# Ledger of designs, part 102: designed miniproteins, single chains, continued (5)

Each design is a single chain, and the fold is of that chain. pLDDT is the mean over its residues in the fold that is shown.

## One batch from the design tools (miniprotein)

Design m19533
Fold by ESMFold2-Fast:
Structure m19533 (fold): chain A 82 residues (1-82)
Amino acid sequence: MEEELREKWERLERLVEELIEAIKKNKNLPEEEKEKLIEQVRGALAQARQLLETASPEEALERLEKLIRDLEGAKEYVLSLN
């Protein structure tokens, strides 16, 4: 469980960086929308960090998996706008 949480957290951090880079490189998004999306992504990462500290390992794992899926979808959406 702990090792799975570490692996999911590392994947989430990489995905966040990839998504932020995709947002910054997108030619069709206005700068104001880019800033809002980046703040939302960073906020989601901060919330996930709190879950690792406060939730049970099982709850944290489920919430991290959901967040990873949500951010993967967001990345695909941003890439579709290029």
Scores: mean pLDDT 81

Design m19534
Fold by ESMFold2-Fast:
Structure m19534 (fold): chain A 74 residues (1-74)
Amino acid sequence: VEELEKLSKEVKITAIVTSGDPEYLEKALEFKKKHPEVKVYNAGNSKGAIDMAKKNVESKGLNVVILGSEELKK
């Protein structure tokens, strides 16, 4: 959550795309609680599904942050 808050000061986050892992959805919803204009999308666990969701959101001119289970799974 602190990492998203730090990013929001440097880049205006308008959308968050999460993997199918509910932990990342919960983190995205906590950020949205403080930034209600931010849209949250749950795209599932495949890179193809995440890439398609990101592309669809970016096509609307939105700055997208991806919270994927692979990046935080260590």
Scores: mean pLDDT 63

Design m19535
Fold by ESMFold2-Fast:
Structure m19535 (fold): chain A 81 residues (1-81)
Amino acid sequence: RLSDEQIQELARAVSALIEERISDPELREKAEDALLEAITLYRDGRLSPEEMIELFVRKLREAGVPEEVIEELRRVMLEKA
């Protein structure tokens, strides 16, 4: 289980990559919403770290985020988790 500091670090790292890699404002908003949902459910004890990453990835694919960007975001989450 991640500490609050580790969750904040993970959120910052993933959000920074979303801002860098996703130029479309609507797609960026959907990606940020997916991150917030996944982290909130994890923080509330409803998801494991693996389930948090799976939910985030699923939401990104549903939103139409390119697979190469999804892979980069997944890698950062795995590194920080």
Scores: mean pLDDT 83

Design m19536
Fold by ESMFold2-Fast:
Structure m19536 (fold): chain A 80 residues (1-80)
Amino acid sequence: KEQKREEARRLLEEAKSLIAQGRQALAAGDRERALALFDEAIEKAQKAIDLAGEAGDSETLEEAQLTLADALGLRQQARA
């Protein structure tokens, strides 16, 4: 359980970092790079949700779900 909790948190932090990089790419006008970064963040956040759920880590699960929602919204904004 501890190993899955640590991995879930690591993936969550990676997803947050990718979202920050995607926002910077959008600010620079690089929509293609931003979309790729948000797609990676979505994948990392989804894996974090799965692992946090398996570990019973409700705090990390909730944060990962919010991070996934943020990444999905930003991806849609980048396409608009």
Scores: mean pLDDT 87

Design m19537
Fold by ESMFold2-Fast:
Structure m19537 (fold): chain A 103 residues (1-103)
Amino acid sequence: MEEISRLIREAEEAALNKDVKATGEASARIVRLLKEELDLPPEVAQLMDQLADALRNVDIDSASQYLTQLVQEMIKLGYPVHTIIALALDGIGQIFLIELAQK
C-alpha cells in the first residue's frame, strides 16, 4: 500500500512540474505493482505490461488502446465488476496525469 501511495504522489508531483518522462515512469511502476497484487492470468498480465510500457514511453494513444483491450479481456474472463472499474479508473487517472504534464 505505501509503495503505490508514494508512486501516486511522485506521479502527481512530476505532472504538476511538467516532467512528462517522470510522470510516465511513475505511472508505469503503478501498473506493474497492481499487476503483481492482482495475480492476473498471462493474457491479462501481458496487456498490463503493454499498458505500462506505453505509459513509460508517453504513448497516450497506445496506452488508451491497451487499457480498452485490458478492460474487454477482464470482462470476457468474468472478473468482478468492482475490480474492472478500479483498474479502469487507475489507468484513466494515469493517462490524465501524463496529459496534465504535457500542458
Scores: mean pLDDT 81

Design m19538
Fold by ESMFold2-Fast:
Structure m19538 (fold): chain A 103 residues (1-103)
Amino acid sequence: MKEEEIKKAIEELLPEAEAYVRQRGDALTTKDLLDEIAKVSPELAKLVRGRLPEYWRDIGEGKPLTLGDFYLAAVVALKLAQKGYEVNEETFELALEIVRKRR
């Protein structure tokens, strides 16, 4: 897909992703998010897992997610994959950039 098309899709999905994190924030763990991503794209789940900050790896995947730019971008990536978009490293970086600019 063209970068402009992916960028528009990310921006359109951002409010949905914010609602998802807000609604599930207290109950959503890193493991739950990665499991949901893996059901849609195992490759994307591996990518997102590889990008976790070091301290989340140390405290384990069972810890609740907090609202932050990384987690919001990961939910956007999940929503893109659920809608049939190919999400690669460049797409995830673009999602992180858009989240940072809007927060």
Scores: mean pLDDT 71

Design m19539
Fold by ESMFold2-Fast:
Structure m19539 (fold): chain A 138 residues (1-138)
Amino acid sequence: MDEEVEKEVKKLGEKYNLSPEETKALIDAVKRAIEWIKEKRNPLDILREVELQAREGKKPILLAPLVAAAYLNGATDSQIHFALVALAKLRPVDADIVLTAAYVIKNNLDPEEVKEKYKDRPDYQLAIDIAEIIRKYA
């Protein structure tokens, strides 16, 4: 399981031209999200970690796995919006990228249909591909 997740996230790193450091950070974030979903970790504790990582200057895409985990563990739309916008101080566009991964999972959307909406936006495409890895292994 962990080696398969790592292999799939490495393929995303290559596809979306992520640096080795960004790819490693994304692997760690996805593995952590899957673990915390399986453990049924408190969604508010997950959102607190998202706030801390955002304040440390982590790229929005690295927050997407944990926001998806918070949704799957029972966080409400209002709790997630408050964490991203009010506490983490994300820009609206950065919050929208992060929420797109969680929204695909929450509403059981067709990832290829959502990707067509964002065909010229590799940041959104990557968020959707991350959501599919989480859905597959969580």
Scores: mean pLDDT 83

Design m19540
Fold by ESMFold2-Fast:
Structure m19540 (fold): chain A 101 residues (1-101)
Amino acid sequence: SIERLERVVRKLAEVLGLKEEEIEKLLENVRTDAKKAQEELLKLFKRLAEKGLSDEEVEELTDVMAEALEETLDPEQRKEAVEAVKALIKEGTWKKVAEKY
């Protein structure tokens, strides 16, 4: 459902530290067009990969990401989202190792 995608986008944007005004604009796109919503999700996943995630953020996003994948209409977009999530986990692990040294 669009409501499920909206929750995913909001949670990802909050983790990225986006302001409420930017979050509202993203949610407007999500409500208007399912394809645009998927594009915004993929962009947010890529931005999170660049930032890196804490263990707590990874856990919190796990269920939300699963919901997003179920809402994906295009199998190729779903595959891209899975690869983006894998990249997030990999980058987060690498950044944690680097920060520990």
Scores: mean pLDDT 64

Design m19541
Fold by ESMFold2-Fast:
Structure m19541 (fold): chain A 82 residues (1-82)
Amino acid sequence: NEEEKKQKMIENINKSTEELLEKYKDDELKQKYILYLKDKLIELIENNASSDELVDTSSELNYTFSKLVKEGKYEELAKLFK
């Protein structure tokens, strides 16, 4: 059942998100990113994205977040949360 697979993917994302938010409870910027990533991945699942698209999207967003943090581009990071 395709709908059951989607629901399990969303449940797994929500579980991972809660665990990551607890891990990074003292890092507000990281928490904002984690919530943004969760919302983006759930949106993709609801729009019938493949598992490969989810992996590629999370990898690209993780790379972009890390790069912008390293470069001190906090204004560009703020644009990602919109």
Scores: mean pLDDT 81

Design m19542
Fold by ESMFold2-Fast:
Structure m19542 (fold): chain A 100 residues (1-100)
Amino acid sequence: ADLISDLLEKLNTALKNGNTDEALTALNELRDLLPSLSDEDLALAVADSLMSATNSTSNQEIKQAALDALVSLLKNDTLSSDAIKKLIGLTLSVLGELIE
């Protein structure tokens, strides 16, 4: 339970400090954990944090890593159809920012 919260805090701290390597490390760790996350409320909170991360950075590598983490979350077979629909909307919003 605490590991994902710790990774989100690490990501937010890295973004605030402009530390690209630490942000990418946190995003890669989240990407690997997200397909197995059974807590739907936590999964949606993670998605909102990933969206916030893409909006707070101009770094394209961080934006792509956050998109990869969101796509990884879409592979989670424990989530409801309503949760998947919300995640698709968030993923499309990130894609829109990457091509603008």
Scores: mean pLDDT 79

Design m19543
Fold by ESMFold2-Fast:
Structure m19543 (fold): chain A 95 residues (1-95)
Amino acid sequence: MEEEKRYQEMLEKAKEAMTFYDVTLSQFHPEAAEKRMEEKAKELGIPKEIVKQALKELKDEVLAQLDAFYTSVIKYLLENTENEKGRALIEKGLE
């Protein structure tokens, strides 16, 4: 209840302090990510466990967005890689 509100406030602050770089780092260099999470936890005055939860949620959000984006881009490219797209670009260039 009130503890949950405080938890959510800290969780949002931790998420706001993290970037795509932190997500990428956790995927490819987990030891370096662990160190950065500990530094951010101390800097923000937030428990490390909450910082870890924020990173996990941010990672899930990023993966969902990347999946949707990739699906859209691949479909768009497959459907529009024909001469129609090439002609549209040429017409635009001749303007």
Scores: mean pLDDT 73

Design m19544
Fold by ESMFold2-Fast:
Structure m19544 (fold): chain A 60 residues (1-60)
Amino acid sequence: ATATVLLTSDTTGIALSSDGRRGTATVDEANKTVTITFDDGSTATYKIVAKEGNFLKVEL
C-alpha cells in the first residue's frame, strides 16, 4: 500500500492513502519513515520513497 503526505511542518502532515483513507502523519526523518494515524483510529508506519517540495511519497 502507498500514501501521499502533504507536509504542514517539518514533522507533521496530512495523508491520503492509495485506498482513499485520510489521516494525519508524523515524520521520522532519522529513520526515513512516516507514521500515519487514519480517521478510523488505525496506525501504520510507511517508508519514505520520494520527496517533492512539500509532498512525500510513502510505501508500506
Scores: mean pLDDT 84

Design m19545
Fold by ESMFold2-Fast:
Structure m19545 (fold): chain A 95 residues (1-95)
Amino acid sequence: SEEALQLAKDLLEILVSRLTPEQLRALLAALEAAAQAPLDELREALIAAIEALRPSLPAELHPLVDALIRTLKELSDEEAAELVDYGIEIVREAL
């Protein structure tokens, strides 16, 4: 849904604003890996990439990551693709 996509973008922006450069590089790698998935698998690839990243992030950010993962589950594959492209752009701007 458009509302879920906007919420995912907002949550991702908050996450990016709270990460160190090392953590931003890890997030960028996760997003770029998800971007390589076929469109019909992209949402699941993005969820898996963010879930894999979660343990390497500070514990205080885990509720924010969990909120992002829940919101990703409400996206279509096309919305997940838009979010990945958006996420790569904002992470590169933050680095």
Scores: mean pLDDT 88

Design m19546
Fold by ESMFold2-Fast:
Structure m19546 (fold): chain A 65 residues (1-65)
Amino acid sequence: SVARQAGVALRMIGAEIEGTLTVALDRATGAYVLTHSPSPEAQAEAARLQEEAARAGLRVEVRQV
């Protein structure tokens, strides 16, 4: 549902931490891009958010800096 997708998108944005995890929306595709630092904690958080977003029907791409 749209409301479920909006809630997950807001949680992803709320999880943003400078230098560790950033979230950007690709307006052309509607996909969210999660960029994380090479730490195990940042990788695990990005994976958790990607899985939650996928269950809500959101497109998410994960990248490492």
Scores: mean pLDDT 78

Design m19547
Fold by ESMFold2-Fast:
Formats: structure tokens, C-alpha cells, sequence
Structure m19547 (fold): chain A 85 residues (1-85)
């Protein structure tokens, strides 16, 4: 139950962040939105995977589009593993 709730919340944050990024007309604004999304997910994951959370925060702090996208890919991989039966 707690893991199912965690997965659902991570997916909600990722979906919202992705939609907000798509609505952002500039690379700068899109990068900021993705970095904020990464930080929210990292905070949520810290109690379960502190090493992943630290890596995600490091990537968000780089302030680049590529780094934020990489952090999102890490979060998606983690969620995909938990969604398996």
C-alpha cells in the first residue's frame, strides 16, 4: 500500500511537470519547470532511496535542460521497477 501510493504520487508529479514544461514557450522556462519537478520527486524518494534522491538533486542544481531530463529518466526507471508485479 505505501509503495503503491508512492508510485502514484511520483507519476502525478511527473505528469504535471511534463505538461507544465510543454506549456513553457522557452528552453529557459522549460528547464526551470523540469528542475522543480525533479526536486519534488527527489524529496519524495529520499526516505526510500537516498542515493537516487541525492543524484537527482545534483542534476537539478546543474540548471541545464539535459541534466533535468536525465534526472527524470532516473525517476521513471525507478517507478517502472515498482510498477512490476
Amino acid sequence: SPLEELVRRVQEILTRGSLDALRSPSLEQRTKVLAETVLEIAELLEPFDPELARRMRELAEEGTYEASLEAIRLALDWVERLEDK
Scores: mean pLDDT 82

Design m19548
Fold by ESMFold2-Fast:
Structure m19548 (fold): chain A 100 residues (1-100)
Amino acid sequence: ELTVEEIFKKFVEEAQKVQLLVAEESDKLTPEQMKKIEELNELIGEIQELVDNNAPREEIEEKMEKAVELLEELAKGLEETSPKLAAELRELAETLKELR
């Protein structure tokens, strides 16, 4: 339905919303959750670089799968303490799943 570029543009926009919410709700996050968010940001950067360099779809999908797993784990851990952030993390995971 949507092209890879269009879905990825949506993903980047949603990732920016997550970064803003992380800044807003940082006091609600544990050090371990912050470390996982840093790992997520690194994975998002790697995916962006792969897309920008026209890397093989398989390589992009492998990184996206790791990002989805991390997003779902973070969302589950944050449901009680930061439900808004948990919801945005799940939305981001669903967007990435559309590319697989």
Scores: mean pLDDT 78

Design m19549
Fold by ESMFold2-Fast:
Structure m19549 (fold): chain A 100 residues (1-100)
Amino acid sequence: SMEEQEKLMEKIREMTLKMIELEKQGMQKIKNGDIDSAKKILKKMEELVREMDEIMKELEKLTDYSNKEEVRMLVEAQMLYMSMVAGVIVLRSGIERAEA
């Protein structure tokens, strides 16, 4: 239902905000030379991406592809998901560069 989809979207938005904060914290740990803490933050971000993957599967299952508003919601969720994946890649690359 649309109500269930709206609840999933709210959860997605909350997870995206958490991801942005974790990325900032992780990058700050790298700048301070605290690579062990940056790695712990990366693991938390990877856990959020896994949780988001499950939410995305649920949202896709609920989506009526003949309903333009529901399709727009799914596309917004997919864009947020890709943004979270990008955050993981950025922090991982930062850690690898710091260890090289």
Scores: mean pLDDT 90

Design m19550
Fold by ESMFold2-Fast:
Structure m19550 (fold): chain A 80 residues (1-80)
Amino acid sequence: MQESLDLYFGRSLELLRKAFDIPDESEARRLIEEGLALPEVPLAAVSGLIAANPEWLARVEAWRAEMEALVAEWEARLAS
């Protein structure tokens, strides 16, 4: 399970980073939305186990912080 969560987090971040290379805003936004949604269903399914384990909770929070930072960077590039 931990290994599977790491794979979802990695793929999620990869999709967001790929969006930076897409010149079409609509297509880039689609990749960002896909990346953000990718781990959400698995996370919801195991939310009770994550809440019971501080290490897993910390990993989820770290992933969300990194995703939020990437989204903010992408939005800042659009505003420029």
Scores: mean pLDDT 74

Design m19551
Fold by ESMFold2-Fast:
Structure m19551 (fold): chain A 66 residues (1-66)
Amino acid sequence: MLTPTQIMQRVFNDMMSRKDTLSPQQLFELGSETLRRELRDDPEMLERGLQALRDYQAYLEEQQAR
């Protein structure tokens, strides 16, 4: 079983590898689906993970704004 920290690390690594092919929204959807699946029984860590994904989405949107 992966720890919540390991799940978060894998999600962000996967998003980072796809940042040039997926939109910030698609990256958030990918990451949030994985977190909801893996952290179903840990709502506190799920909320923290989803907040981190929202912050990263906002960061990417700012970087891609033209």
Scores: mean pLDDT 75

Design m19552
Fold by ESMFold2-Fast:
Structure m19552 (fold): chain A 82 residues (1-82)
Amino acid sequence: GEPVTVTLTLADGSTVTLTLRAPATVREIAEAIAEALGIPASRVEEVLRARGIDLDAVVDAASLATKAEVVLTLLREAGLVE
């Protein structure tokens, strides 16, 4: 797969960097974010399912950063991150 580096900015202005391989599933993106933030992957997956997100959806290299930002936003709305 194609290596893709995604940098996410947290509410305090700090950043976390993810390295993924494209194509990736939403589940793989969620697991990478969960690991980076120290949150259980099962809890991240629960939030995404509750918001109607398909964890098995395939994400190409061009869309990985945008999808990761959407996941982070949903986690912030759920109160799992600040």
Scores: mean pLDDT 83

Design m19553
Fold by ESMFold2-Fast:
Structure m19553 (fold): chain A 73 residues (1-73)
Amino acid sequence: SSRQRKLDEIAQQIIVIWSENKTQTIADLARKLGVSRSTVSEATRIASELISRSLLGMGVEPDPDLQKKLLKK
């Protein structure tokens, strides 16, 4: 759906931001991206899943602490 595509785009932007600055809070991401905190929370779940799938595809198991850090502190 169009909503899913927008969330995927936001998730990709979040991954890029994290790759440059390690981690950002949901509030920081919402301000930088100009979207609601609820949208960022959904997009961070998608970003976490994309990272996890990428790492698993490379034979690497994702760190549970990293997942918690991506979803909430």
Scores: mean pLDDT 69

Design m19554
Fold by ESMFold2-Fast:
Structure m19554 (fold): chain A 103 residues (1-103)
Amino acid sequence: MKAKNEELAKQMREEAERKSRELREVTREAIRTIETGDEAAGQEALERVREKTREGDRLSDELEALGKQNKGIARDAIISAATVSLSAAGGLTSVRVTLRSVS
């Protein structure tokens, strides 16, 4: 069980990292689109950002469920994966604040 949970946590960390990069990319595209003044394209870009955010939330929920099922086995590895997901969300928020105003 422990080895399988460690491998699963690793895979989920890698997926969370990929989702973080996707969120950053669609957010950057949304900002550029809004700056062009095209309201319709801007709304579509914002919708893509919302969709990617929901995907990240689902991954976090799945990591929490795994923690409960394992009764402490490989719990640290699962918590580490969840921390990566939270860091990805925090990074997106920080980028938005920096781009809109001051840190």
Scores: mean pLDDT 59

Design m19555
Fold by ESMFold2-Fast:
Structure m19555 (fold): chain A 63 residues (1-63)
Amino acid sequence: SLEEELSKILDEASARRVADFLRREPDALAILATLSPQEIADLLSLSLEDARKVKAYAQEKLA
């Protein structure tokens, strides 16, 4: 599942928040790839370190 994939890089609660965002938002990957790590951290209530991981994940999925 998407939650299981994200749980490889994030804790369970953070993985659920990111998975929910990816399901709810059109072009969610493009949004995450475009935003700064700080903007992602603020948007998804993540640490800056986890936000960097999420940005890298989104960039990899779009490549």
Scores: mean pLDDT 87

Design m19556
Fold by ESMFold2-Fast:
Structure m19556 (fold): chain A 94 residues (1-94)
Amino acid sequence: DVDAEKQQMDRMADLLVEISRQLTDPSLSPLEKEILEGMARIAIAVTKIAIDNTESPEVLRHTAEAFRRAAEESEDPEIARLLEEVARHAERKV
């Protein structure tokens, strides 16, 4: 289901934006930061697997656009870079 795949990609992009927002909190302990960074890495890896397993050019284009927007919205520069990397990965597969 193309719409379900698009919704899944949107949820992953939104999750990563939220993690990037939380990473800018100056009250975070080193452990909390490490956990959030780990969650972001897992979410990125799962999203790349989902991109590799979809054959829909429509889902791939939607994913690239969603992740480019998420990168622009991300407050953490490293998360923004990883989101741009996911967008490029989706663009290469189209």
Scores: mean pLDDT 87

Design m19557
Fold by ESMFold2-Fast:
Structure m19557 (fold): chain A 70 residues (1-70)
Amino acid sequence: MVDYGAGTVEEAQRLVQEGRYDEALALLDRARARTVELRDAGVIPDDVADQILAVLDQTRAQVQQARQQS
């Protein structure tokens, strides 16, 4: 479910608010790896996994930009 990735994004945003950019990036990297694992195991459909990965990748880019601007 898309909500699975959304929960991770919300947690990453909370870490960013606290200036904990490295922890936010690590969380997103772990979530990405887990999403790929679940897709490869057939637990989630490819289209759902692709949507989650796109959101995670976009959020990661935003966190990296915020870190560079701070």
Scores: mean pLDDT 78

Design m19558
Fold by ESMFold2-Fast:
Structure m19558 (fold): chain A 75 residues (1-75)
Amino acid sequence: MDKIKKDIEDTIEDFKKIKDQLSPSMAKKLEEIIERTKKILNDPKATKEEILREFITLEGQYVLSLAQITTDKKA
């Protein structure tokens, strides 16, 4: 549990570092996923499986965000 929580917190910190480079729509989508992940982390009824599923979703969105930044920079 503690390792997954730390990995999620580290991923959220990485999002903050790139947030200013994202379009407003992408930043909003990312914030929505972060908010959802925070809710599940604070839910005492959440299973480890549910937390892992949200973490996978969060990581997927991070990869898409990096792809957008790379495409927008082009060089």
Scores: mean pLDDT 75

Design m19559
Fold by ESMFold2-Fast:
Structure m19559 (fold): chain A 99 residues (1-99)
Amino acid sequence: MLELAKEFLEKAKELNDKEGITLATAIVNKLEGKPQGEYDGVSLDNVPLSLLFTALAKVFFDLKNYELAIEAAEEALKIDPNNGAAELLLEEAKKKLKE
């Protein structure tokens, strides 16, 4: 999980997406036991790990990187199998890859 989260951070940096970088950094920091930081003045410290992965998957989806969106959504579902937002996002990203 930590290695994959670091890969997501590097990919977000390659895509030069500020939200993706912030969310991927928060995930890495949460896994390393560090403060998760802030986005637009909102603290990420109490955001569940599954929701951080879901938000990251949505960022990758909006950037049309559907393979990264799938991987991030799958990680969210491994943490919380009842995460309906991650499940819907996974389904939509898979549909886009079949186009």
Scores: mean pLDDT 80

Design m19560
Fold by ESMFold2-Fast:
Structure m19560 (fold): chain A 99 residues (1-99)
Amino acid sequence: MITISNLTAPATVAAGGTLTVSWDWTSSKPGTYRFVLYRAPASDPDNWEFVDSKITTDNSASFTVTNLAAGTTYLYRVKATDLETGETAESEPVQVTVT
């Protein structure tokens, strides 16, 4: 069982700046875990798009996001996948506004 916790991002970020999205996670077993960062417009929260992915063994991890367009508000979430079993877990989303 995979648990994602403490998904954190600033409420606002400047256009042309760098957004850091960080999270903690645990698993009930050792394995190879892939994390994918998704975002959706807050105005259309069913349209999730891929942003970035990584494989990590650290229980605290982050993604950095650049090339942000001014005047947008996005929901970000992280999805974990156990590459051995195909088990997945998703975080609650966090909202970020680009100023």
Scores: mean pLDDT 83

Design m19561
Fold by ESMFold2-Fast:
Structure m19561 (fold): chain A 70 residues (1-70)
Amino acid sequence: MSSLLDKEELEKAQARMRELAARAEEHGDYLAAAEELAAQLMKAAAQAGIEEEVRAPLEEQMAAVRALVA
């Protein structure tokens, strides 16, 4: 099975990214932090063989993050 542990950690990381996006106006460098976190998540997903499941929701979240700081 694509691992339940990877899913749990991914859900926690996505929740953290949503929290960062909600606080975007309070953090000048939050976009850089969010991009670093996204890169780490994609690396972990690739190692677990679930990058396709992670890519789409993560790209949607990053697009929202970029829109907030643009």
Scores: mean pLDDT 66

Design m19562
Fold by ESMFold2-Fast:
Structure m19562 (fold): chain A 114 residues (1-114)
Amino acid sequence: SMDQILQQTLEHLTKVATKLGLSAAVIEQLQNAFKKLFDTIAKDPHDYAGMMAILRELLSRIPAQDRERALEALAEALNFFAVQMSKTLSPLEAASLTINISGLIFDAGLEIRR
């Protein structure tokens, strides 16, 4: 179910973020950002601007020194999410989701360097 994919992705996100040495406060911000991304994708999978707005808000809320590690944790969680979703999507839909996620992470990486 979609609720199982959400919970499994949040567990994976928490595990990765903890291994990267992120604080509980930063992990909570990452979890909240992923929940917003999940809702946005469920509502409109083509709302790239809405997804980017969530990532920009996340980056603004966490300390500058944590932003690269936070983005790494989120990227791994989004990749895990795409893999879980690929089991329920057509090959073309799965490829489209993967391309959009890669674009989001790339653009967020540029925001860190601006």
Scores: mean pLDDT 88

Design m19563
Fold by ESMFold2-Fast:
Structure m19563 (fold): chain A 71 residues (1-71)
Amino acid sequence: MKDPRSGAPGSNFRRLDEERVIDEVSGTILPASSVPGWEDLPDLDREAFLERQTAEGVEALVAAVDKVLGP
């Protein structure tokens, strides 16, 4: 079988569902058909991703407020 280690270094994409993939780095969701080799992608750790989204969302909100408040 192929070594998972060989695929991991180059791919930031993870399978969200059988029809969608997500970039763990950018957080963008794409149709599986638009990502070549989506079937070979590892499954997304939804728990870890949701925790990161929550933490990043708070930080992004604070940064956005700072920019909006700056006259």
Scores: mean pLDDT 62

Design m19564
Fold by ESMFold2-Fast:
Structure m19564 (fold): chain A 82 residues (1-82)
Amino acid sequence: AAEGQALIAQGQALIAQGQALIAEGQRILAEGRQLLREHPEKAAEGAGRVLRGLGLITEGWLLIKKGQELIAQGQALVKKEQ
């Protein structure tokens, strides 16, 4: 009975973690873009921040996808328990 509920809870936790990574990635991406606009001489640093921000956003979306899959699996198990 507990397995479906545990998967739903784990999926919700992964979605929250993914959202946090997307927020951090967006902040770093914005900092990198601002650096490229205001300080072209720091293009390498700005580009590095943009790539890092995009990487975190991608990782965050993958965690959200995994969380959604766990919630779907947990919901299917809960339905079989009834």
Scores: mean pLDDT 87

Design m19565
Fold by ESMFold2-Fast:
Structure m19565 (fold): chain A 68 residues (1-68)
Amino acid sequence: SAALEAAEAGDLETALALLQQATSLEEVRDALIVLARRGDEASERALTLAVLKFGAEAVREVLAEAGL
């Protein structure tokens, strides 16, 4: 996916914009995991955005499956 490619490339602006535009967590799940693994300000912004859009429980499940 474009979001995953941006996240893996370190293109944080594009990755966060695609996360903002996503209609489902499934669409950006792998990108969210890549962003969360960074452990920096971009991780915090991505997680906050994902929680606001998709809910804390769904985001927690994604992170748990990734060992986070």
Scores: mean pLDDT 84

Design m19566
Fold by ESMFold2-Fast:
Structure m19566 (fold): chain A 62 residues (1-62)
Amino acid sequence: SSQREQAAQKLTQAAKKGMEAGDPELLRKEGQKVADSIPDPELSQQVRQASDTLAATLEREL
């Protein structure tokens, strides 16, 4: 499987943790860890952007 598929799965897990805790900061932190673990700079940037968007959405829904 591609690195992109693994990144998506890890990001989903990070989002789940933040949502379960009701904590946008936890989601951002876990998302940053996922992005930092990705060697591909383009994919890493996409994960950072997705994490920020998800955290902002959670923050608005709280």
Scores: mean pLDDT 82

